# Designed miniproteins, single chains, continued (2): the designs that were tried, part 16

Each design is a single chain, and the fold is of that chain. pLDDT is the mean over its residues in the fold that is shown.

## One batch from the design tools (miniprotein)

Design m4522
Fold by ESMFold2-Fast:
Structure m4522 (fold): chain A 88 residues (1-88)
Amino acid sequence: MEDLVKKIQELLDEIEKRRQRLFDEAQAHGTRVAEAAERYVELERKSKEAAGIDPKLAETYRKQAEQARAEMDAHMAELRRLVAEIDA
């Protein structure tokens, strides 16, 4: 009985440590999503502003915005995976 209680406590402690690690990783990916989203919005704005003045510069900003969106999507996918793992 006492050994069983101790084993249960060890498993609960391991679950809590795993949840904390997953939460910290999810928080880091969440921050990266926010940073990439801000870059995307700013670059899209700059592309639109440049479109009437410098088409080459507008195209450069558009490509950079597409890269920022890809980074945002990748971090969002990882965040969703971690949330699913925390909920399991």
Scores: mean pLDDT 84

Design m4523
Fold by ESMFold2-Fast:
Structure m4523 (fold): chain A 57 residues (1-57)
Amino acid sequence: ERVLSPEEEARLRQVLALTRQALENGDIEGMRAGLKELGLSDETIENVELGVRWFRE
């Protein structure tokens, strides 16, 4: 089983907070900007966007 480092866990918590905000208010552009600031790849950001759009549907 995988164990996250404290840095990876903190980053994941920030990603989850941004996706939660986007789910509540629909600000996909703000979420994308925040995820890019956290150093996520464009592919990862696209996958997160798809997930948020799926749950908002």
Scores: mean pLDDT 76

Design m4524
Fold by ESMFold2-Fast:
Structure m4524 (fold): chain A 98 residues (1-98)
Amino acid sequence: SEAKRNEEVRKKLAPHLLAMQDNLLKAAKAYAEGKLEEAKEHLEKAIEHARKALEIAREAGADESGLKAVEEDIKAIEENPEEVMKEIIESEASPLQL
């Protein structure tokens, strides 16, 4: 069943996506507090989980255009980590646009 296959893929992806989000938030908070080494450690862990999720998605036959977009996002984080952390902080602090 396609539905059962999709459920199994989601079960494999979910822990990595949740860990990625958790570590990105922790990295941003540490960065805001001036804890640069702690921020870097959390960011590296987020990238690790993102790459694992990408591998699982690719093996599951996900669209190559979507996979490439995620890979480019990971590269942006690796090349400009401070800018990404700043964007996360601004997103969390910004009020809803009227």
Scores: mean pLDDT 76

Design m4525
Fold by ESMFold2-Fast:
Structure m4525 (fold): chain A 80 residues (1-80)
Amino acid sequence: SEAEKLVLEGLDQLIEDFKDYPELVKKIEEIKKKLEAGEITPEEAVEELEKLVKESDLPEEDKEYLEIRLKNLRKGIKSL
């Protein structure tokens, strides 16, 4: 679906942006694999990622950046 493509592209960009945080990348890759396998919806993938960001030990500036990116992904899905 277009929503799945949008979320997968967003996840790939986040993996690249946060490549210096291997534990975060691993968790994002797990969400990506679940989405590709059809185990979760695009909306559920964004929700899991929002929870992951909230529970992470990342600096507040990085959390704010991620929250903006996830808000944009959610808006993109709703516009389809």
Scores: mean pLDDT 83

Design m4526
Fold by ESMFold2-Fast:
Structure m4526 (fold): chain A 70 residues (1-70)
Amino acid sequence: MEPPRITGIRVEPLSEDRYRITLRLEGDFTPEEARELGRRVAEEGGYRPVEIEVRVEGDRATVTVLAERR
């Protein structure tokens, strides 16, 4: 099975130590898979995930990761 496709990534600073990372996903996925992908992308970027919100609409999802600097 194909992993979910990332169609967009946006990183937005909220404060000196807080960042919002937004991922747009398409394809076959579960909310759990989308959350794990968001967590991995944040960690690979050098951030520590604090909170992850997933919004699923059919074959699309928006994953919002609230993250701190490591």
Scores: mean pLDDT 79

Design m4527
Fold by ESMFold2-Fast:
Structure m4527 (fold): chain A 79 residues (1-79)
Amino acid sequence: LTPEEREREARQAIEVAKDLIKKAKEFYKQGNKSEAVRYLTAAYIAVAAARFYGEDNPEIQAEVDKVLEEIKKVEKEFE
């Protein structure tokens, strides 16, 4: 992958992670804790991919850190 392709992949993975977090919250509100945890786990995998693709881009790494913090906050909310 070129640096430009890696940046695109990282940004796409960040957007996927954000969508998965949103869906996890929706399932949790519906009382479906099993699906909520499944989607939150998928969000964690997506943000890990974004961290890998964007490893050399500090702007992307900062966004990844924000998304990871959101995942951790939502995980505690599910307790």
Scores: mean pLDDT 85

Design m4528
Fold by ESMFold2-Fast:
Structure m4528 (fold): chain A 74 residues (1-74)
Amino acid sequence: SKLDELVEELSKWVEQRKDTVSPLELLRMAAEELIRAGVRPDDAVSAAGSIVHQVLGLSPQEVIRLVNKVLEEL
């Protein structure tokens, strides 16, 4: 699906920028691209959190913290 292709592209994008962009900004930017593609904001932030979790290897607790912070800003 187009969404699966976008998730794969965003995963590569996060991997390429993990050393120069903070995890919070990576999550925010990935969520913004998913929203632009038509995903609902809450689902987009959740999906971006999953991408950041898988690519950066952050703890589940850290991912939850970042997801909640971005959701508070929507």
Scores: mean pLDDT 85

Design m4529
Fold by ESMFold2-Fast:
Structure m4529 (fold): chain A 69 residues (1-69)
Amino acid sequence: MKITKEELEKLPLDKLVEYIAEHIFKVPVEDARDWLEEWAKAEGKSVKEVAIDLILDYLEKHPELAEKI
């Protein structure tokens, strides 16, 4: 299934962080959120932008995980 940046932008930030915590990092959601906030500050981006970029990069390598969003 094709997931686009535009489709991920329609999802609330909390859903993106929960997905990253459960399926990408495999850590508690609070730890994933803290890490994403630190990375967003370092890159001068919003937490949502960093979360979307990370999910898109991961799904390029693991397209089957798109079903779990």
Scores: mean pLDDT 79

Design m4530
Fold by ESMFold2-Fast:
Structure m4530 (fold): chain A 68 residues (1-68)
Amino acid sequence: KEAEREAVLREIAEKLNKVGDEVDLYLAGRAIKEGKKSPELAKLSEEERKEAVETYEKRESEIKKARE
């Protein structure tokens, strides 16, 4: 049953990585919109920055609509 255990651990790792990526994109998008300068943001490609900003704006729009 080691193979079944490895499959479960792999699924958990993939889910955590996916959630981590979404959170990282949201935080990066927020920092970009706030005009923050950091070495981490400087390492992002133009496409990555666009994706981060879109992720942040989408979440903020959802929160705003839920409040209204």
Scores: mean pLDDT 70

Design m4531
Fold by ESMFold2-Fast:
Structure m4531 (fold): chain A 59 residues (1-59)
Amino acid sequence: SAVIRRLIMHEYGLSEAELEELLAMLETQSREEVIAYLQRRFGLSREEAENLVDALEQL
């Protein structure tokens, strides 16, 4: 998981704190709510946000 965490951080330009925040959100919020948050906060397209959520779910 540590290798996958580093790859996600590098590909999406996330800090460690931002990665931990997103992981916590996935435990407490719906997939659709997290996708909407990523689009608002990081300016991601829906496809980019879905790809990031899919990658995070592998952790």
Scores: mean pLDDT 83

Design m4532
Fold by ESMFold2-Fast:
Structure m4532 (fold): chain A 77 residues (1-77)
Amino acid sequence: MAGDVVEFEAQVPKSQAGKAVLEVQDAAGNVLASGMADENGVAVARLTLPEGTHTLRLVVKVNGVEVSRSPLAEVEG
């Protein structure tokens, strides 16, 4: 099936490196991809999207607790 790899990123404080996790969620709250913050506090999640428009949000969790959430946004696959 056709699909493009899309990268999502979030900057967290460097003190949360190795502790903060970026999750890519759909409109129903299902986690589609995740990535842990690196030594610079950059968390990257990669998701293969099927062709078409998808409604997604980004959530940042530290020690399993949600600390940040984006609005839902449309993303092209």
Scores: mean pLDDT 79

Design m4533
Fold by ESMFold2-Fast:
Structure m4533 (fold): chain A 71 residues (1-71)
Amino acid sequence: SRSQSQQYVNLGRQYLRQGNYDLALQYLNQALQLDPNNSQAYMLLSQVYARMGNTDLSTQYSQLAIDLSPP
């Protein structure tokens, strides 16, 4: 459900803030399994990959988040 997806997004954000990128990625991917159009999850994935130095994936997920943002 969208509510469960949002809980996983919140966990991903917490782990990103702690610098635990592996757990952040795991929870954000779980959020997307429940809600594939969750633009917030894609924005957080972009931030995780940016902090990991993966500019290509960071840019890809940032663009996807913009494309999927609600009006």
Scores: mean pLDDT 86

Design m4534
Fold by ESMFold2-Fast:
Structure m4534 (fold): chain A 66 residues (1-66)
Amino acid sequence: MGMSEEAIRRAAEREGISVEEARRMAAGDLPEELGRIQREIGEKLREIGDRIQAALAAGKAAPPLK
């Protein structure tokens, strides 16, 4: 679940920072985490796509000579 406003405010008070800064910090790792996940998914999709194309090409070897 997303972070609650209360949790963010409590974190801000404990760290002695602003609520806005606490919100950004809570979300700061999210862009990095999302970046990693996005890159991994992209690489996986490319790998799967390449495998499918390679399997198709291998299974449907070169078209007959015309």
Scores: mean pLDDT 65

Design m4535
Fold by ESMFold2-Fast:
Structure m4535 (fold): chain A 83 residues (1-83)
Amino acid sequence: MKKLIDFRKKAVDAAAEALRAGRTPVTLKPDGTSLEEAIVRAAEAVVAGDTPVELKNPFDSKGVAEIARADIEAAVARLEAEA
């Protein structure tokens, strides 16, 4: 469980940090599950459109319940507050 929480947080934070630092975001290849597509969609919302971002869950997860767009949005809000 802790590894999945850490993975989710790192993926979200890495995508959000790319907006600030102008660094290449962490790129994870999408697998085709609903969960991984939700991650990719959320990451693209964070990156705001010009840098291609692909996220892939390295572990099997149950649906999209473990990843929420709100997590990406929270990271963006935190990044904007720091900027």
Scores: mean pLDDT 45

Design m4536
Fold by ESMFold2-Fast:
Structure m4536 (fold): chain A 72 residues (1-72)
Amino acid sequence: MEEKKEKLKKAIKELIDSSPVNKTYTLDEIREKIAEKLGDKEVVDSFSREELEQLIAEVAKENYEKNKGKKE
């Protein structure tokens, strides 16, 4: 259970880090990109829309806090 959540969070972080600064994604686009990266759509689909939104928010907040400590 924790392993799936950790994989998903890592994939989300990598997607955000690899994306152009001015690129925005819809929730559906994020699902597709993560599924491609993991090679396993079932892992992504095992999370509800609400759970996925919460994970994305957590990752975005963590990434923001890390970048806040660096020169802009």
Scores: mean pLDDT 70

Design m4537
Fold by ESMFold2-Fast:
Structure m4537 (fold): chain A 76 residues (1-76)
Amino acid sequence: DKEKQIEALRRALEAAREPTLEGIRRAARYLDEAGISEIAPTVAAAMLLATLGTEEDIREAAEMLREAAKRALEEL
């Protein structure tokens, strides 16, 4: 359902605005709910980067998830 995918992607974008572990986890969850296989490697990479735990890694992970959600929204 395209409308459900769009809603999930919008929620992921909002969650990824917060460069925190909780924001990253919420964004990754919403991206998984969107069910877009093309972004799965990016979500996995961002989650791995977040496990390193530095402020820079967390910010980069959030940015990766935000860009993935934005790109997916533009392509729908």
Scores: mean pLDDT 82

Design m4538
Fold by ESMFold2-Fast:
Parts: structure tokens; sequence; C-alpha cells
Structure m4538 (fold): chain A 101 residues (1-101)
């Protein structure tokens, strides 16, 4: 009971940390995009405006890719290591206990 609660708290901390990291990545990207939009308002050269728009798209794409990678890595870790392995170990223990009867 106590060990299960400790593991549940560790998993919750890991999830909270990953969400915090994702929000930070998105927040930093949004701030950079807003600075580029501010620069675009002052720009009169159409070629430079296109370059700034491309930089904006690149920043958002990179932020989205990093965020998705972090979410996938965390999800895979929980699924593959923590909950599934405990379920498999408990199933094996129950089978061994049944054989001993």
Amino acid sequence: SSELEKKKKEDQKSITRTIGEVLRIIGDAVQKVLELEKEMKKETDEKKKKELEEEKEKIMKEANEKSLKLLREHEKEIIENSPVEEIREKAKELLEKREAK
C-alpha cells in the first residue's frame, strides 16, 4: 500500500515536470514569435517580411516537435516500465502461488 502510493506520487511528479517543460517550450516559442511579429510591422521590404514569416513558422514547428517528443517519451516510459511491468510481475507471482498449492 505505502510503496504503491510512493510510486503513484513519483509518476505524478514526472508527469507534472513534463507538462511544465512543454509549457516552457511553448511559452518561449510564443515570445519569440511575438518579437518577430513586432519586427514585421516595421519592415517595408517584402522579401524580408517573407524571411521573418518563415522564421516564425520554423520556431513554431520546432517547439511543436520538441513538445510532442517529450510527451511521447514520458508516455512510453510509463506504459513500458512502470504499470505494465508490475502487472506482469503480479501475474507471475499469482501463478507461482497457485502451483505451490
Scores: mean pLDDT 70

Design m4539
Fold by ESMFold2-Fast:
Structure m4539 (fold): chain A 57 residues (1-57)
Amino acid sequence: AAAIAAEVEALGAEVLPALEARYGRERAQRIVDNAVAAARQSEVAGLAALRELREAG
């Protein structure tokens, strides 16, 4: 859903510096991009992506 995708995008931007410190820039950006893409496909996938971003960041 659009609302979940926007939430994943906002959280992704917030945790990106922490992800870059832990995984490096390329992997961090891929994690965020994949999470946003998943959220745009379905609400269930978006909720899973939110959980993964919270755990990774």
Scores: mean pLDDT 77

Design m4540
Fold by ESMFold2-Fast:
Structure m4540 (fold): chain A 92 residues (1-92)
Amino acid sequence: HMPESEVAKALKEFVDAFIKLKLGKGTPEDFEKYQKAVETLLDNGEELKANREAAYKLIDEKVDSLNIDPETKEKLREELKAFLDYLLSVLP
């Protein structure tokens, strides 16, 4: 298998957990994954900044794959990108 970076793994876990939580399908385990993913992204801020475009693309791909109404998809997309931008803004 191809090696996966800590940031790439954390981005996937962050997006997946965020979507589940926002759709009311999240478990306590999903919330823990969300918290750990956010912490990993903050701990690896330089790599996150370098991969900002890949992060936006992952958000788009994950949201587009959902079998839900278009209005909810666009709201999730905007909220995910806004939160990612917030994380980037608080990095040293």
Scores: mean pLDDT 80

Design m4541
Fold by ESMFold2-Fast:
Formats: C-alpha cells, sequence, structure tokens
Structure m4541 (fold): chain A 73 residues (1-73)
C-alpha cells in the first residue's frame, strides 16, 4: 500500500541520517515528510530526498539574502 511505502521510505531516511551522524530540525523533518509521497511515486532514494531538502534550504537562504539586500537599497 502507499501508506506502507511512505512508512518504509521515512524509516530509510531516519536510518540514513543516523548512519551519517546527521540531525534535522522539526522544520526540516516537516519538509521531508511533505516530499515523501512524490519521492515514493518517482522512486527517489532517502539520500536524494535529504540532499534535495538541504539544497532547497540553501537556495532559500540565498534568496532571502538577496531580498534583504534589495530592500536595503
Amino acid sequence: SMAAQLAALRAEVQAYLKRNGLTVSADEQARIDALLPEAVKKGISAEELVSRVISDELREAVDRGLERQRARL
């Protein structure tokens, strides 16, 4: 079932984080959980999913920096 596949991928994400000594915030975990259904549909690995969340956060941080610079001018 989809619910079983979602639970399995979530468990793989937790195992991946533990293996690599990584910790995630509640906000990061919420982002991962939100992407789980699409990840299951597209066959995305736990590693790729974690990588995407980190990349998106970095992009958002850069975008916020640029917006602050624009607002300052």
Scores: mean pLDDT 77

Design m4542
Fold by ESMFold2-Fast:
Parts: sequence; structure tokens; C-alpha cells
Structure m4542 (fold): chain A 82 residues (1-82)
Amino acid sequence: EVVLSPEQEATWFAIMAAAQALTRELVEREKPTTLEQEKAVATRVLDHMAALAAAHAPTWSPEERAWVEGKLAALRADVEAA
């Protein structure tokens, strides 16, 4: 398994914290009541995470980038499967 450096782990946790904050904001504003509306919110959060990850990508090693891309792909697949 690829292990992130402490600095990149902190960056990934910051991205996840931003995603959680955005999820709370979107749920409060849009009040999703159906599974499809919940999936739409999750997709917007994942797009935001991907944008943040792309901004930090030049500071990551190729293995760290592949790990983050894999995590985002797995999260997106989970949303699609729900």
C-alpha cells in the first residue's frame, strides 16, 4: 500500500475536511430529500475534492497522485453504485 508523507497526509485530510464542510453547507441549502438529490450533492463534493487535489498535484510524488486519484475514483464509484 502507498503511504502518504505526513505533509501530504495533512493535505489529504484538509481536502476531506473541506469536503465535509461543503457537504454540510449544500445539505442545509438544498435539503436533498431523494436519493438522486443526495447523489447530486455527493457528485458536487467529489468534483470539489478533485479540483483541490489537482491544485496540490504538482507537490505530490507520482505514487501519491495515483493513490489520491484511486481514492477519488473509488468514492465516485460508491456514489454511482448507491
Scores: mean pLDDT 81

Design m4543
Fold by ESMFold2-Fast:
Structure m4543 (fold): chain A 80 residues (1-80)
Amino acid sequence: TITLAEEALEYLKKAVRAELAGDMQASEEYRNKAIELLEEAYKQAKDPEVQKLLKRAINSAKQGINGMAATLVREALEKL
């Protein structure tokens, strides 16, 4: 769970940087990688508060809100 969430956070950071650079295709590709990792982390998480934060992060990423998704993943990692 920790490793998957940490890897997802790195992809979300890359998605944010790509978005700021105007590379929307790269941003979407990184975001999709992060979503896959977060969904696996969510399935493996046993703590309900961690699951709630990961689910909110997945929903934010699916809406294209990369920065909010990254913030929520950081909060989940603090509880792991």
Scores: mean pLDDT 85

Design m4544
Fold by ESMFold2-Fast:
Structure m4544 (fold): chain A 80 residues (1-80)
Amino acid sequence: MPITIPASDLTTPEAQELLKPGMRVEITLKDGTRILGVIEEFDGEKYILVRDERTFRLRRFPVSEIESITVLGEGTLFRD
């Protein structure tokens, strides 16, 4: 089931367990922009690196710019 993690919880151990490489997520930025992608890397504190599923480009998001992340399940590095 989808799990939504607010920005305040992104640096918790529970969030780090859910936001592992290979997870498909929807990132909502503080400006209202939404990005669907697969997590490549999360340092657990400062940034998350995601492969955008529309463009296949790696995008680095500072945690300070993120409003929430919704975990959709396991994904792939390639478009389905």
Scores: mean pLDDT 78

Design m4545
Fold by ESMFold2-Fast:
Parts: C-alpha cells; structure tokens; sequence
Structure m4545 (fold): chain A 87 residues (1-87)
C-alpha cells in the first residue's frame, strides 16, 4: 500500500521520503517546504503539507473550506498526542 511505502522511505531519510511522495504525486518543492516549516515551527505550513500527503494516499480531494477544518483537526490531534506522550 502507498502508506507502507512512505513509512519505509521515512526510515531511509529525508531524500527517500521526498522521492516516495513525488511518486505519489506530491511535488518535491511542497514536501521540502513542509519539512522546512516543521523545523522552523510553522505548524500551519507543515499541516498543509501533511494534508496533501493524506490526500495523495487516500485519493480524496480537499476544498479550501475542508482543508481549514482538517488542519484544525490535525493540529488538535497532534496536541492531544503530545499530552499523552508527556505521561
């Protein structure tokens, strides 16, 4: 499955991850921008990139309004996950 390929690539490093995502239809520039945003703490851009990855894996297309709602849900999910891991 496409998700398994992405997980395997992530273990090999950043370039392997970018190559796998490009194969899934996500441009390298978008993936690099998302990774750079994550390093800088720009969560909005990082989450936008994550939603594009999810769209490519699931085949679901997002509209602008749907993206805003999904970004909010993804951000909330990440906050909850961090709180659980601190325990």
Amino acid sequence: MKEEELIEASERGEEATIETLERLGIPREVVRAGLEAARKGDLATALRTQLLIQEAITGKKYRHRDLVDDIKDAEDARRVHKLILEE
Scores: mean pLDDT 60

Design m4546
Fold by ESMFold2-Fast:
Structure m4546 (fold): chain A 73 residues (1-73)
Amino acid sequence: SAAERQALLDRAAELVAEYLKANPELLKLPKEKREEAARQVTEEILAQLQPPAEFREEVRTFVLGLVLAELNS
């Protein structure tokens, strides 16, 4: 459902914010390390969140984009 999808995206955003607060060194990475770091963070968020199969790729894309945006700010 749309409500279930939105709840997953909201929770994923919270987990990303918590992860980056706990690991502030990630915000200082050089450009060549940011993509790999973002993929690793994304995998950890997905492992914790365990989204249903139907939303997994959408949540993965959302989390990866959000982490990359934060690392590139």
Scores: mean pLDDT 87

Design m4547
Fold by ESMFold2-Fast:
Structure m4547 (fold): chain A 97 residues (1-97)
Amino acid sequence: SSAEAQELREKVAKAKTIDDFVKVAEEILKRTKGIVANEKEIEKAKEIMKEMIEMYKKGAPVEELEKKAEEYLKTGKGGEIGLLAFQLYQEKLRAKK
């Protein structure tokens, strides 16, 4: 619903840490795809998001980010959650412009 979409947007707007973004990404994927991640998969998602942010901040080209994303998608649920968390981080940065 539009109210649920607004709630998620507000959570993204308030997110400041990797843990915050990973938690929102997990909630989205649980609601939209029924993905239930264990603690090990959540830790992997945090590691993936951290590495993607570091590459992005260093000015890595889009092609390099895409290759790394494809590698991480092969890691299962942790990869999917971590990459969505990184996308939400990028959306937050664009929304502040």
Scores: mean pLDDT 83

Design m4548
Fold by ESMFold2-Fast:
Structure m4548 (fold): chain A 88 residues (1-88)
Amino acid sequence: SSALEKELEELKEMAKKVLIGYMAALKNPEKYQAELERLKALWKEIATTEDEEKRRELLKEATELSEKIIKEEGATEEMAEEIIEELR
């Protein structure tokens, strides 16, 4: 369905942003310890919740936190693509 397709696409984009934010945070892990733990907790809850509305709220929080880290560290989407390619 179109709703399922949208949900899967949004999850993929959120996963990319979280990965970029996570990698940016790893450059200064002591500075971002709280943010890293929060992202891990959010992602675990997103993966286990069956409530669409709750999932949206959690995804929004994870995205906003990731974008904050990305902005502070100057990370880009290109960095995430390079990391994904290295893991292949």
Scores: mean pLDDT 75

Design m4549
Fold by ESMFold2-Fast:
Structure m4549 (fold): chain A 79 residues (1-79)
Amino acid sequence: STEEILRELGRLIQAGTAEAAERLRELLLKHRDDPFIVQMALRQAADSPSPAVRAAAREAAEELAKEHPELRPYLDLLA
């Protein structure tokens, strides 16, 4: 469910470890065709104090913005 996916993404962002950041990137790419999930997770990641989480989210946003140009503003937010 969307709720379960968002909860898992939030858990990974909150954990802030390198392993959690890698898993965050993988899950964002897995859910590439769900703009609600992707945008909610990218907004949350932008507020993370973890450099690893922000870098992983930015990397995913760069890849996803190729298909979803509406995600380009998140690249600036995650810089």
Scores: mean pLDDT 85

Design m4550
Fold by ESMFold2-Fast:
Structure m4550 (fold): chain A 65 residues (1-65)
Amino acid sequence: GVLTDEDKEVIRKGLYDGLGVEIPSSLNDEEFLNYIEELTGVPRSRILAAANAEEAAKLILSRTK
């Protein structure tokens, strides 16, 4: 999928603020999506189908407490 650096920063900040999880900034798009999928169980296809990065972060957070 095509994620901008801005999209990755929005999602990373959302997960840090919501879950206390720090995702390494050095990850490429595939590694970033794999990291989230392994951590939360949310499939990358659902993350990429979100209307924007903020909605993607909300979707990921809705699958965890």
Scores: mean pLDDT 77

Design m4551
Fold by ESMFold2-Fast:
Structure m4551 (fold): chain A 68 residues (1-68)
Amino acid sequence: GLSVTVNADGIHTITVSESGVIIDKLTGDSIDVKKGDKIKTTLPHSFILTTLKGKEIDIANDAKINLV
């Protein structure tokens, strides 16, 4: 899974729980990620994490995604 922490400046930190590829749904840009990586972003950018096991996880524009 992924976790998102909201900062006071409107920047969100995404902590990667599984290795894979994150794709920005707006731009189509992709980033290779490893478990434990931290990615800083501003919403409303939406991301899909494709894990090494082929599982896709959609990151919604909701600050309540603070699952661990």
Scores: mean pLDDT 59

Design m4552
Fold by ESMFold2-Fast:
Structure m4552 (fold): chain A 56 residues (1-56)
Amino acid sequence: NTPEQDAIDVAAAKAAAEVFKKTGENITDPEQLDKAVQESADAARAAMAAERGRIA
């Protein structure tokens, strides 16, 4: 791995964790849990794109 790739991976993981922490912390409804998973994936994708834009 390159340092650049590691930075992208970390940014994606942090973005996903932050969304899940905010949305998933008190979820008891499966529908809300599914929503949190989707939003985490979208946040990770956006963070990866932003980090790539900085590096490239």
Scores: mean pLDDT 69

Design m4553
Fold by ESMFold2-Fast:
Structure m4553 (fold): chain A 65 residues (1-65)
Amino acid sequence: NDVGIKSAQQQIDDAQSRLDKAMQNLNEAVKNGDSIDVINKEIGDVLAAMGDIFEAESRLRKALS
């Protein structure tokens, strides 16, 4: 419904911003030659942010129903 659409869009925008920051952190870890354990942790942060986008998209689908 209309009352939830703007809220869901804001959640998508917020999750996209978190993904952008996680990607920047991963790129810096790779650029700095950090250990594989550090790089794997940063990959985990990217995957978590992608999950947040999926949840926000699910929220938008509910708002449209």
Scores: mean pLDDT 81

Design m4554
Fold by ESMFold2-Fast:
Structure m4554 (fold): chain A 77 residues (1-77)
Amino acid sequence: SRALEILNLAAEVVRLMRELGVHTQAEAARATGLSRGAISLVFGVARREINPLLLSDEQIATIRRALERLRELRERA
């Protein structure tokens, strides 16, 4: 389902943050170069505080961008 796809993206972002030793939203914003608002959105979705079905295409693209940047950081570590 669409909801499960979005939840899995957000969960993967949080998983990679833990793997890289990124423990706070502020650290995540610095590590990825994304805004604090973008990181807050990802955490809200991962914590099931935000309904994934109500997200805009731009918000979903933001979650995917966070995932891509963390994957790049993992490959460089």
Scores: mean pLDDT 82

Design m4555
Fold by ESMFold2-Fast:
Structure m4555 (fold): chain A 92 residues (1-92)
Amino acid sequence: MGREVVDAIIRGADESIERLGVKARPVSGSGWAEGEDPPSQEQTDRAAGKLGEASAASLKYLDGSEEGSAYVDATHPRTGTRLRLRGRGVVL
């Protein structure tokens, strides 16, 4: 799979997080960098509630160094869609 496909998945994950309203911080662009404050627990709980918590989520940090950020892979528990979150993404 080409790098372009991976980047498209990451962009899709950023959009999904924005639609969930998890926005103490921007997730796309400069997102959560190392040393930046993550979203509040309240925002994390809201995102988990919208996706469904527990179960099918598998979280894995990837060195997505092409964009200079760590990435977290997750699976949407209701739809089975694979999500890739940047920085200190939401824990499901």
Scores: mean pLDDT 41

Design m4556
Fold by ESMFold2-Fast:
Structure m4556 (fold): chain A 80 residues (1-80)
Amino acid sequence: MIEEIIEELIKEAEELAKKQNAEFDVEEFREFLEKQIKELEKNISSISLEEIEEEIARNPSPSARKQGELVKKLLEYLLK
């Protein structure tokens, strides 16, 4: 269920924001995720989970890798 994935992503983002002492708006982030999901649904047939994994693995930034893991999680559920 997409709602469960959104809630999990919000929780992970909130935890990251707390760790970095950053301000976090749950509603703004939810809207961001909904927009990303709509874009992914439009292009889902052109997206490979293997390619996403490779992009995550080769990225030198831990923050970018974590962001990639969140995107991969969304894609895994949308492709099933």
Scores: mean pLDDT 69

Design m4557
Fold by ESMFold2-Fast:
Structure m4557 (fold): chain A 93 residues (1-93)
Amino acid sequence: MAFERALAELYELAERDPEAARRRARELGLPEELVELILEHVRGETEEIAKRLAEEVRKLFPVEDLEKLLKEAEKAGNEEAKKELEELLEISK
């Protein structure tokens, strides 16, 4: 729960404040490459960046954990995190 919530908060921070997102990710021990890919995806750079982000997320989390994060985002009412996680799961086929 705590980690799942923190990842959802990271997506929200990435859209609102990139520096806060980087700082939060460092507190959580997430790789810098993942954070940079999230920031680029949130800024709508390219579909290719979204695919790379999905690949990096899969290296850290199995599909089952990503599905749990999606359900927690739905339960928390975080529609932005839900949409981003749904896109990651779809692109990462």
Scores: mean pLDDT 65

Design m4558
Fold by ESMFold2-Fast:
Structure m4558 (fold): chain A 61 residues (1-61)
Amino acid sequence: SEEELRRIMKEFQERYDKKIAEVREQAKAAGLTDEQIRDLINDAMAEVSREAAERIRELKA
């Protein structure tokens, strides 16, 4: 249901904030710059958004 989807999205937002912080810390420890880290996070977010859109399309089929 749409209500269930909204709850899942809320959980994703909370978990992504934490995971993004962890990824940033690990990448910084690896010697990457803040700019490179930002690009990596942006790429990862774009991939997740694409996957989410595909799953939503599948649910509507």
Scores: mean pLDDT 74

